# Designs tried in a protein design run: designed miniproteins, single chains, continued (5). Part 56

Each design is a single chain, and the fold is of that chain. pLDDT is the mean over its residues in the fold that is shown.

## One batch from the design tools (miniprotein)

Design m17933
Fold by ESMFold2-Fast:
Structure m17933 (fold): chain A 86 residues (1-86)
Amino acid sequence: MSKEEMQEAFRKLIEVLKERFEGLKKKEVSEETIERYAELLKEKFPDVSEELARELARLLLEYVGGDLSEEEFLKMVEEYLKIVYP
């Protein structure tokens, strides 16, 4: 998968998660929820390690919960993409 295709897939995933989990608070997120999102990310991005998928899942939940701005989130995603596609 190209870097551009991965970024587009991430944007679509974020839209789906926003619709489903809008207003979700960080303190209400279980470890099971993080693992579920990590599995989803690993399915969509098979080149990502399980550890990195878990970190991305936590980042997505922080973004959806309002702890991160869209600009900060996208910048962090770009940095992770550089690790997967150097």
Scores: mean pLDDT 64

Design m17934
Fold by ESMFold2-Fast:
Structure m17934 (fold): chain A 83 residues (1-83)
Amino acid sequence: LLELAKELVENESEELEERLLAAIEKEVLANRPDIAELEARVRELLAAGLDSVDAIAELMVARAKGEVQKVLDAGLTLEQARA
């Protein structure tokens, strides 16, 4: 997940972005219950007839980029944080 986020930030590949969003959804929703609140909010927006697919994608990418940035700010490389 963090590795894919770093590649997305560096290369801005649409294909990597799609894979990153799928990986974030699977890992974050399964392992982080706090994301359930965000998911509930997104469901409310969709029920209101809003096309929020892009908004959902931006939120998930922003979260992944934030995690990568925290690792870099801690003076660690992504590889060191994963090791």
Scores: mean pLDDT 50

Design m17935
Fold by ESMFold2-Fast:
Structure m17935 (fold): chain A 75 residues (1-75)
Amino acid sequence: NRERAAEFYRRVAEKVLEKHPDDPAARQAANLLYEAAEATERGDFERSHRYLEGIRASPAFDVVREARAEVLAEE
């Protein structure tokens, strides 16, 4: 379900911004998560995947991993 995957990316982005609002790398990673969510909703999975790979290469990757783990624990 594209909508469920996009919602998940947005929840992770929101958690990143809540925990690290003043970290420029965290804000950029959150922006990439929002862009991945939009691409996923449009069915553009190649673009979505590229945004997610950008996050993996980011200095904020650990921040995103922590936020993702918290969102998954809420499910």
Scores: mean pLDDT 85

Design m17936
Fold by ESMFold2-Fast:
Structure m17936 (fold): chain A 100 residues (1-100)
Amino acid sequence: MEEMIEETIKRFKENGKRFLEAGKQASAELARQAKGAIESATKQAVKNPQTLLSMAETIEEIVAYVEQRASEGTPEEGKKAAEYAEEAVKIIEEAIEELK
């Protein structure tokens, strides 16, 4: 269990960094939806330790999808997209603290 927590924290940190970069360039709607999905996945991981690796995989899939579509963002949406990306990173950071 402790090893699974450490691996999950590592994957959360890596994917949070990737999402921060890609999410800022995505559409505001995609960034908002991805933030919501990441929040749900992190809450599931914290509440149900047996889902740690599955939720890390879910976040990785969400991040990969956002990276694929990052170029669809517009300058007008950029501020909202960046806000959602930053909020998602904070959610991941809070989940990491709860897992310690």
Scores: mean pLDDT 83

Design m17937
Fold by ESMFold2-Fast:
Structure m17937 (fold): chain A 64 residues (1-64)
Amino acid sequence: SEKVKKRIEQLKKERDEVNARLDAIAATLSPEQKAELDAFKAQLDKNYDRILKSYKEDIEKEEA
């Protein structure tokens, strides 16, 4: 469980770093590419949420 908690923290840090890079790239993109990037960012957020839910569920199952 502690290993999973550390992985969650790493995942959050990686998400923040990716978002910062994507924001920097967005400044160099065309309007069409910016719209595609926004959709991609939304998908990444959903993926991170799903991963976090999976880890939380694993912790709950181990403790239950």
Scores: mean pLDDT 77

Design m17938
Fold by ESMFold2-Fast:
Structure m17938 (fold): chain A 68 residues (1-68)
Amino acid sequence: SSEARRRALTAALLRHEARTAVAFVPADQQEAVRARLLELADRVLSGELTPEEAFAEAGRLLHEATGR
């Protein structure tokens, strides 16, 4: 279904961000932020979060970790 495809693509993107975008996070916070992004990916795949909710939370986490 289109929903399953969107969830899979969202999870893949969040896992990609865990490997790439986390490099812009202070070193002492990188493990925690990576773990949270991977958790969001799993929650999207399980149906606990919509793709929109997961992207909003990921954006908030990265924004906070990079100096807000």
Scores: mean pLDDT 82

Design m17939
Fold by ESMFold2-Fast:
Structure m17939 (fold): chain A 82 residues (1-82)
Amino acid sequence: EELKEYVRANIEAALRAYENPDVPAEIHAPPGLDGDEFGRAAREVVEELRKQGKPKLEIDLAEALSRVGDAGTEIRRVLERY
């Protein structure tokens, strides 16, 4: 649960930073976290956010996520694969 909230907050922060470059955002996987575990949590968070009917944004999601470090790469992988 806490991991999913962390991922959700950081995805939203990354999207806000992409829309407003004055707001820094950086997503990092917590030290010692298993990649499969992180990927599963990221997939669940992305599915929940999509079900909440977020408006279609004319932004490059891959570009937005590329600005947020290693965890952003993992989240992007989940978005592209799942």
Scores: mean pLDDT 53

Design m17940
Fold by ESMFold2-Fast:
Structure m17940 (fold): chain A 93 residues (1-93)
Amino acid sequence: MIDEAIEFVEKLLSKLKNPLAKKLVEKYIEMARTDPEGRYTAIANALGAILDDLGLSEEEREEVRKMQRDILSGKNPEEAIKKLLELVEKKLK
């Protein structure tokens, strides 16, 4: 699951509008590949940066922050990543 999420995030780099967001996402991908213990947090941060670039409502932004906090605290990180991925897919349509 997490390896698939990393690959998905890498494919999204070409769709990012903000050069700073692209640079930030590239950094998080590198962190996820080099730090196995931090990979869920790194990918959650990458997905958050992608979502911010794509445009979020205030409600969606709070939901993303909650999911990122849950991952950082070790609460259901796989489920939180799946929800973040689903939100990104919805925003790309």
Scores: mean pLDDT 80

Design m17941
Fold by ESMFold2-Fast:
Structure m17941 (fold): chain A 71 residues (1-71)
Amino acid sequence: SAFDELVAAMAELGRLAREALAVGDAATRQEIRDLLKETEERVKRAPSIEEALRIVREATERVRQLLAELR
């Protein structure tokens, strides 16, 4: 279901964010915290589960980009 996909996507975002917070410098950690806060606010305003899932996936891709910059 779309809800199960959203739960899985949120778990994956949390996992990658924790990794980025563990290995990132102060600037990267702040960018991750700001991204997570913005993502939470966007998800709360999402008109559907499908839109919430899209928002979470966009945030996940941004975290992956930040992690790639640290390699």
Scores: mean pLDDT 87

Design m17942
Fold by ESMFold2-Fast:
Structure m17942 (fold): chain A 94 residues (1-94)
Amino acid sequence: SMDDVADTILGLLKGINPDLAKEFGATVDALKQAIKDNDLIGFISELIRLIGIMFELKLYVKKNKGSADVQAKVDQIGSLVNDLLKAAIDTVNS
């Protein structure tokens, strides 16, 4: 489910950057609300925020010379974000 994927991403992000984890959680909550409200503009806005968070995460890890383990977690988060995006789009189309 979208919740299960989001919870997994949050757990990984909290170990890397707690501030980005907080922003991610707020963005997912806003994305769910936009879906519930059939708010297309809100939905697109929150997708843009999600992309921004992923860009900030990659930039943070690059600047901080993250270990191989941290880089592997970033790759895992990227894959999970793609799954989250698909689940969100599938929910809108339902």
Scores: mean pLDDT 83

Design m17943
Fold by ESMFold2-Fast:
Structure m17943 (fold): chain A 67 residues (1-67)
Amino acid sequence: MKVSQEELDREVEEALAEIAYAIARMSLDPNLSKEEQIEKIKEEVKTKDYSPELKRLINRAIEREKA
């Protein structure tokens, strides 16, 4: 099997995005709909002092959830 640096970096980034999104979602009210949870996470990313890297990962996960 071929494991390139680019493939490894992509896999790690995808895993980190999933983890960041899951953690953000766990901080929300579990009674919210998926769409409401996404909107709340977007507002938190906009208003809270998250690192630029964490904001990028969460936004990437949101794009995936919408697709």
Scores: mean pLDDT 69

Design m17944
Fold by ESMFold2-Fast:
Structure m17944 (fold): chain A 67 residues (1-67)
Amino acid sequence: SVEEIAEELQREYGLSREKAEKAATFAIDMVKLGYTEEEIAKALQIFYGLSEEAALRAARLAKESLK
């Protein structure tokens, strides 16, 4: 869920609640639109300023949340 991804981003990568929730929502929406994990991670780095590690983790969790 968005909540689980946002909690992980806050706990492990120090994102604010608002930024984490927006990034998590964006990642899930991109998975629904058919984007790859790599494309989502790149977009998260560009649009939300996430580190490569945080972006890859968020993209992976978003993809797994829809299985």
Scores: mean pLDDT 86

Design m17945
Fold by ESMFold2-Fast:
Structure m17945 (fold): chain A 74 residues (1-74)
Amino acid sequence: MTPEQRELMELEAELSLQTMALSIYKKAGDWKGAKEYAEEGIRIAERLRPLDPERAEEQIRYFREQKAEAEAKL
């Protein structure tokens, strides 16, 4: 496995964790927590951009939408 492949796998794993945490906090009605996980998701997705720009754009869009939803609920 190349260092780039390992970094890609690690970033995808981190994005999955943010998505799971976001789902849990949304179900609990913790919109502040949901917003924080969405913001972290955006940061991780930006790190994905040089490795997989199409996937990065998709994830940034997703987390931006989740952040906007959480902010509307605050």
Scores: mean pLDDT 87

Design m17946
Fold by ESMFold2-Fast:
Structure m17946 (fold): chain A 90 residues (1-90)
Amino acid sequence: KEIEATKKLLETTVEELRRNPTAENLLGAADLLERQAKVYKSKGLDEAAKLLAETAARVRALVAAGDLDAAVETFEEGAKKLLELLEKAA
């Protein structure tokens, strides 16, 4: 059930970023990943927490560089890897 909620949240965020690949939306997505990283770390899901934190940091760096397309791609790749990790933990 937690995996389904996370999947829906990530899919919705990816869809929004594809429709409106703005710096504001990408930074909002990075903030979301950072908050989720803290939650997963508190639950002992260290690998998932690290992936989320690294993905957020890279999205922020790409936004600062003006490479919004690469930032969207990085978010999508991070989301896919996270879902794979959560499926293994279930």
Scores: mean pLDDT 82

Design m17947
Fold by ESMFold2-Fast:
Structure m17947 (fold): chain A 91 residues (1-91)
Amino acid sequence: VDKLYAEIMKKIDELKEMVRNNAPSEEILKKVEELQKLLSQFIKEANLSGVEAATLTVLVSGVYTLIKLNAPSEEILAEVEALREAIERAY
C-alpha cells in the first residue's frame, strides 16, 4: 500500500501543476484517468470503509467533471486538494 499511496500523491502533485500551468484539458483528463485507476486499487488494497471509498470516488469524479466543463483553475485545484486530504485521512 505504501508504494501505491506514494504514486497517488505524486500523480496529485503532477495534476495540480498541470492545472496551474493551464495544460490542455485532454492531457489533464488523462492524468485524472490514471489517478482513478490508482485510487480504485488503493480502495481495494487498503480495505477502505464504504464512506471512505464513496468520498474518494465522488471527489475524483468531481475533478474529472470540472476539467471536462473547463471550470476555473481555482475550483479544480480546490477539488484536487479536497481529494488529497481525503486520501491522507484514509491512509
Scores: mean pLDDT 85

Design m17948
Fold by ESMFold2-Fast:
Structure m17948 (fold): chain A 71 residues (1-71)
Amino acid sequence: MTLEERIKEAAEKSREGALRDGLTPEQADSQGKATEQAVALNEVLRGEDVEGAEKILSPEARKALELQRAM
């Protein structure tokens, strides 16, 4: 699978878990988006498919990575 597909799969599992725990679809979507950001950030930090992962990161997460790389 591509990195993008792996991130989406992780987010999907997070959403399904939230729904099973009785959270609303809106809350499950929020959990999925948080998982997407966490997985993408981890892939960038590991040096794996950095370009693909950076496209998924929020502007705030991208800025944090730039500050970390500048150190």
Scores: mean pLDDT 73

Design m17949
Fold by ESMFold2-Fast:
Structure m17949 (fold): chain A 88 residues (1-88)
Amino acid sequence: AEELLAEIRRHLDAAVKAAEAGNYDETIEHLERMAELARQLGDEETANILRKAAEYVRENKDDPFAVDVAVAFALIAVTELELAHRRR
């Protein structure tokens, strides 16, 4: 579980950096990978949020504000997932 959570966090960090650089296609790829990893972890709710975030970036890649909002939703979802698993 910890390995999947660490991989999700790495993809989140990469998605944030890609979005900051204006590389929205790379941001979408990282969000989609995070959704797959969350599904593998058994968290369908987080996976659905991440898929929706990726779709929102895809539909609004000409709007940096919309991309920032989508990435913020992904950050919140991943943080909540990590907090749910903070106990060893």
Scores: mean pLDDT 84

Design m17950
Fold by ESMFold2-Fast:
Structure m17950 (fold): chain A 99 residues (1-99)
Amino acid sequence: MKVKIHVKLTFVEGDPATAKRYAEAAGDAAVEMAVRAAKRAALLDGGKEVEIEITVKAGGLSEEELEKIFEKAKAEAEKRTKELGLAEELEGEVIRVEP
């Protein structure tokens, strides 16, 4: 069985610099949650697969900046989960907050 982790962040209206900081913090939090869930799955089911979905909603950031943040978070999550000897599927979408 797969353990699904969904991280969704919604930013309030603000300046782009604040939105970027929140998106980066969200990426870091998603990685930490992914690693914790992978460890939990390993303890419960002896190394079951973990599926991670990360959705980031942020206003004031370009699609390119959000994609870079997401790709970095994905790479770190995969790296850390691999160190636990678990197979994982990391899926994510970058979506903008509606104006």
Scores: mean pLDDT 57

Design m17951
Fold by ESMFold2-Fast:
Structure m17951 (fold): chain A 70 residues (1-70)
Amino acid sequence: SMKEELIAEAEKLEEEGRRLFAEGRYEEAVRKFKEALDIYKKVLGGEHPKTIAAALNLAEAEEALRKAKE
């Protein structure tokens, strides 16, 4: 289904974001986590565990980016 395809895309974006984060590529990781979060919000809503987890991943990446600029 379209929902299943969109969730698979969001999961792939999260995986790419985690890889970029591990490589210290924080600006790119932030972009990937934002894309994944947007898909999860649209498909599952803001209160879904996957959406909340994606929001936490984004917050962690944004914090790492902020610290790297200090």
Scores: mean pLDDT 89

Design m17952
Fold by ESMFold2-Fast:
Structure m17952 (fold): chain A 85 residues (1-85)
Amino acid sequence: AKVIVEIDFKGIKLSEEGKKSLIEAIKEKLESLGAKNIKVEVKSDTKIVVTAEFESVEKAEKAAEEIKKFLEHFGFEVKVEIIPL
């Protein structure tokens, strides 16, 4: 299964170092949830898209819930899509 996470900073101004630290934290969080083949695309200064693969839809759903809670804690707008592939 594949998870696509779209993160919008909602006008929060992050430094380049802050963006890198956030991306690293997201990767570590997803890896702790069993993610493989994590890809990060910086779409703009305020938007990042993260794609990760999980061994099952059930694991992907749990990971999607946890990552959304993690990111929303920082005030970001998060959209999550699960592809059962």
Scores: mean pLDDT 80

Design m17953
Fold by ESMFold2-Fast:
Structure m17953 (fold): chain A 84 residues (1-84)
Amino acid sequence: ELEAAAAALRAAAGLDEPVVVMDEAGRPVTVSTREAIEMLRRWLAEVVGIPEEVLDRAVAGDPEALAEVLRRAEAYAAELRAQR
């Protein structure tokens, strides 16, 4: 279906989309969304609680897995902000 193909193209573009993340020294670095997920993989798995199989599917281009990773990371960040 055309809508499914468009969603897959947007997900692929999202994985290659540049994002700014902070490195261990607190310096902003520009990486792709896929690289950001890989850099933050341990944090996303151990602190946010996202299963590694979902992270693997997201970096492989699964749009539902990518949406789930982003949703859980955002929910965790919102919870941290609510805790003072």
Scores: mean pLDDT 67

Design m17954
Fold by ESMFold2-Fast:
Structure m17954 (fold): chain A 99 residues (1-99)
Amino acid sequence: SYEELREAALKGIIEGSGGRTELDADAVAQGVYEAAKELGKPFAGRLAASLIRQAGKKHGGKVTPEEAADAIARAAHVFGLTPEEAYKMGLKAGELAAA
């Protein structure tokens, strides 16, 4: 379900970022896209990255973990990804945003 995808993505982002509450949208978008390519799902990565960057424009280039998780979940739902794949996209996004 969409909610399972969102919860998995959010868990990944929180773990990868070390619990940060604000994340650089470009770093999150890049991490999501890299993880999606590794999973063989580049179109899902492009959609998620686009949605993250769009959300970041409203808040000076920053996104919350919840906004990033929503973007990943929407892309994962559109392209039929699993919660595990959404988690991996979130984890990489958080790691890049924390670096």
Scores: mean pLDDT 90

Design m17955
Fold by ESMFold2-Fast:
Structure m17955 (fold): chain A 76 residues (1-76)
Amino acid sequence: DMEKKIEEIIEAQRKVQKAAGVLSEAPEEVQRAIAEKLLKIKEEEIKKAIEELKKDPSPAAQAGIEFLELLLEARK
């Protein structure tokens, strides 16, 4: 279910955005547009981003890793 996957990605986006202090209150249409673009990113690029974020111990980096892992799972 594509709609279910988009909703899960939007929820993860809001968590990351809140941790980073940005866009967490953006309208659903904006969040959906971001989620749809993220679903088109190449898997290898997402994996590289996760590896880079693992070097950063901040809560924002941890939220980013969790989001990117969810994004990879949603694409299966």
Scores: mean pLDDT 74

Design m17956
Fold by ESMFold2-Fast:
Structure m17956 (fold): chain A 65 residues (1-65)
Amino acid sequence: ALGPLGRIVLAELRRDYGLSEAELAELARLAAQRDLPGIVALLRSRGMSEAAARSVAEALIAGVV
């Protein structure tokens, strides 16, 4: 499950990028699986750059404790 830091990152994605509850749930699932390419692909599909998506993916995976 996502720890407090991972939940903060999801809350920021919801606020700043307008991600849906379904997209946030999918990101949490991918982070729990440590699927960095899957997270990057989802964020890029929403218009995020590869560099930004990678940084967010690393933060979400680091938040899994």
Scores: mean pLDDT 81

Design m17957
Fold by ESMFold2-Fast:
Structure m17957 (fold): chain A 71 residues (1-71)
Amino acid sequence: SAATGENLRRAVALALERAGKPEEAAAVRKWSAGQVLAALGGLPPEDRARVIELASRGDVEGAAEVIIASM
């Protein structure tokens, strides 16, 4: 859904900010939902599935924590 795509984009940007990568976070805020999903393809399949699940529930913070733990 559009809401899940926006939550995924926010989670990736938040994870990058917390990882000390503010320029990458700023770039992600300009990405399409498809570009965000393509980038999540770099995560282990189980972590990617968990991130999508959390984002679909509106848990942007939880999704960001999974992304950070996968870095």
Scores: mean pLDDT 82

Design m17958
Fold by ESMFold2-Fast:
Structure m17958 (fold): chain A 76 residues (1-76)
Amino acid sequence: MEISEAELLLAMGLIVGGIALSDAKRLPPETQARIRAVVDEHLAELEKAAQAGDPEKVREILNRLKAEIDRLFAEA
């Protein structure tokens, strides 16, 4: 079974999103909903880029996801 760089980066995105949603459980419901929306939006873009076989694009989207999550947690 061959794991591409794009698939590995997508898996990292899923892990990052899962951790963020878990950590958000103690935040206000409005903030939880915002984090969920950001995760869902970026995971959809990550999946599309991974399916296209574009690891550079997957990495770019993953970095944007991390930055947006960090911003939302800092604003909470």
Scores: mean pLDDT 81

Design m17959
Fold by ESMFold2-Fast:
Structure m17959 (fold): chain A 89 residues (1-89)
Amino acid sequence: MSELQKVRREVVLLGAEVTLLGIRLRLLERSGELTPEELRAMMERLEEIMARLERIKEEYPDDKLINEEIERTLEYARELLERLERLLE
């Protein structure tokens, strides 16, 4: 209902999506079905999520709960991005 409640929900959903991308990566690695196309698609989506989270952080700098959740999600997203980059090498 409030704009802030909608944004908090968006942050939670984006965090869940990053978690699902991490799970997908592990499953694709295990099955041997990992392709450069899938790696690039995952990287592009992570970059989109990270950019959106950084914009939310700039719009709501004083909301401690949002910023703590965003920073946690960005940390995990950066770790995933580094792993994807290594797999493309």
Scores: mean pLDDT 86

Design m17960
Fold by ESMFold2-Fast:
Structure m17960 (fold): chain A 88 residues (1-88)
Amino acid sequence: SEAERRARVEAARAQAEADFEAALPEIEEALAHLSPEERAAIIAAIREAMVRAAELDALAEMEADPEEAARLRREALAAIAAAAEAFA
């Protein structure tokens, strides 16, 4: 059902946010050489990419069409790659 799909996406988002919070000290350390403004922008982009990727992966897991599931997983990886490339 759509309600079950929404619940799984919400759970995936919550898990991604928890994973981001757990990783935050290491992310901040890796970005310590940047200005506070640059760090905040990159940290926000990483969080957004992690949450978006988790939502897309959750949708892919529930997708009955294998080709569409593969497309959603590629879109999830693309979101992460785009965030990484923008700050390389």
Scores: mean pLDDT 84

Design m17961
Fold by ESMFold2-Fast:
Structure m17961 (fold): chain A 95 residues (1-95)
Amino acid sequence: SVKEKLKQALEQLKKILEELKNATSDEEISMLGSAAVSILLQAAEVLEKAGLYEEAERLREIAKRLEEAIAAQDKEAVIAEVEEAIKLLTEILNE
């Protein structure tokens, strides 16, 4: 169940990443970035309920930086934070 939910989050983030690369407006970047924040916070809650507090905290830290990148309207920073989240979730799933 936990692994299945994290795999689903990873798949959703990969789709958002591809859409972000093709995004041309601040509105579209903000919407996609906000969707990624929601996915990260949901994944962090799944990890916390499973007793994986350190991994949950790391995802929340990425979500916070992603929110800051969205507020700055920095597409490159938004993409970088989503890529970092994908990397971290991939590492968690390989444990």
Scores: mean pLDDT 89

Design m17962
Fold by ESMFold2-Fast:
Structure m17962 (fold): chain A 89 residues (1-89)
Amino acid sequence: EDEEVERLAEELLKEGYPRSIVRAAIEVVEEALRLEREVGRAAAAERLREEAEKEGDPERAAILRGVAEAVEAGLSRVEMIRRGVEAAL
C-alpha cells in the first residue's frame, strides 16, 4: 500500500468526502493503472469512458470519467484519485 494514497484518503475524508466515494476512486485508479500498463494510456482512458457510459451509479460514472481524463493527461496516481473524487460532486 502506498503511504501517499493513504494520506490522501485521510485528507479527503477529513474534508468531508464520503468513504464510499474515496474508496471507489482508489479502486478505479488501480484498475486504470493496470489497463494503462496492458493497453497504453489512450486505450485505458477509452475503456474507462466506455465503463462510465454503462455504469448505473451516476457517482461512480463521474469517478470513471474524471479518472479517464487524468489518465489521458498523464497525471500521478494521487492526482488521478483526487480528480475522481472531485468529479463525483
Scores: mean pLDDT 84

Design m17963
Fold by ESMFold2-Fast:
Structure m17963 (fold): chain A 94 residues (1-94)
Amino acid sequence: KLSVREQLILLLENIEAWIKENAPEYYSKIKPIIDELKEALKNNEPAEKIREIAEKLLEVLKEIAKTSDPETKKQILSYISLLESYVDQYVASQ
């Protein structure tokens, strides 16, 4: 069983890979935020910092959802829901 931190890192890797393939125009915008969040998680940065970076990522994902076709939008909304859930679980564990 993966820890919440490991599950969150895996989710971030899956989001990055999916965006690179299906919404490549957003890849250059999302990658630095994902890299920052992964680094902060690895360094055990404070919960407030993790939430701050996650909120930046969520705003970009919401932007993608607004401009996407219905299938892409459904996948992005799923990622938003999972990211919010895992971040809340991670923050609650700190």
Scores: mean pLDDT 86

Design m17964
Fold by ESMFold2-Fast:
Formats: sequence, C-alpha cells, structure tokens
Structure m17964 (fold): chain A 93 residues (1-93)
Amino acid sequence: GLALGAAGAAAGLAAGDPIAAGGGFGGLAGAIGGLLAGDAALAAAGGAYGVTAVAGALAGDLARAIGGTLGAIGEAYEAALLAGRLELFKEYA
C-alpha cells in the first residue's frame, strides 16, 4: 500500500539510488491510483512493486530492480485505465 511505497521511495532517496527511488515512487503512484479508483488490491500491488524495486537495488540484484521497474510501468498502465486510455497503453506495452 501507500506506506510501503512511501518507505521504498524514502529509502531509495536516502541511499542515493535512483532505481530504488523510482520503484518506490511507482508504487506510490499505483497505490494512489488504486485508492482513487476504490480498488484496495491495486493499492496493495503498487506498494509491493515499490518494495521489490528497493530490495533489488539494495541487494545489487539487477533482476529484482528490473522487476520493480516493470511494476512501475504496470502502475502507469493502471493510470491510463483511470484516464480511459486502456487501448493506447496496451499497444505501447
């Protein structure tokens, strides 16, 4: 959720790690989008992606860092759904 996404963004910023910070911000965006849509599962998923990106970057694990980043792209896709532009993002992704 929001707390995990916020913690991920803060940890990434404190560590000076742009990948970890990016994943945390992606998780926050997804959590906010989920709350605005009234979707608790989407809000929870956003937080999980942020944590995964932070954990991967801190461990030096490129695969986890990439996975968290792909999760952030998924959050952008959900934001496009809220904007009513699902088909455009589906073609792009």
Scores: mean pLDDT 53

Design m17965
Fold by ESMFold2-Fast:
Structure m17965 (fold): chain A 89 residues (1-89)
Amino acid sequence: SQQGQQALQDLQQQGQQVVDDGRKLGDEAKKSKEEAEKAIGKIEQQGIQLGRLGQQNADKYPEVQSQFDQVVDQTSAELDKIIQELKDA
């Protein structure tokens, strides 16, 4: 459906923004362990929220569910990399 495709496009844009914001937070927080731990918590919370939004969209537009799942999975993988880099710093 056109509404499902629009919701997918919106989720893709939101996922990209979450990854970009997470990278910026990580770059700023790498200067201290306390800031890094705080950034990790915020990044994890944003990832959970995007996952919930993806599930709500998949329930509403099941014809594009696999594409919503891909956006969530790809975003989660990128956030996990950012979190791991912060933990390894």
Scores: mean pLDDT 86

Design m17966
Fold by ESMFold2-Fast:
Structure m17966 (fold): chain A 74 residues (1-74)
Amino acid sequence: MERLREELRRLFLETMEGLEANRDDPERQRELMEEYQRRVEELERGLREAGASPAEIAAVWQEVATEVEAEARA
């Protein structure tokens, strides 16, 4: 769980950095968002395969979102 949580957090941060770096390239930003969505679906599938419940998956997403929001506001 912790390893997958860290991977989700890293994916989110890398995607945000990619969007910021390509702020003036809307087509590249769209490609990055499409890739992000696909990677998110893969990670959620991995969590389900590892026996995580829907509630546990939701909790992981909520924690990652909260951590990123807190860091962005700090």
Scores: mean pLDDT 75

Design m17967
Fold by ESMFold2-Fast:
Structure m17967 (fold): chain A 68 residues (1-68)
Amino acid sequence: SGEDILEIARKTAEETGISLETALAIAAKVLQMGRPLSEEEARELAEKFGVSQKKVLKASRIIYKLLS
């Protein structure tokens, strides 16, 4: 708590090596779902942004932890 979504996304992008745009998209989906993303949700975002599903899943877990 106390962190805004942009700061969470920026920190996640730095930690995982994904772009800020990708991190923001993952953060928006995590907020919408209220949980870390599933493998299927992570695959869809990975395909859309041209990143690995593994990186999206890792970013999703980091974001959820920072939001909690």
Scores: mean pLDDT 86

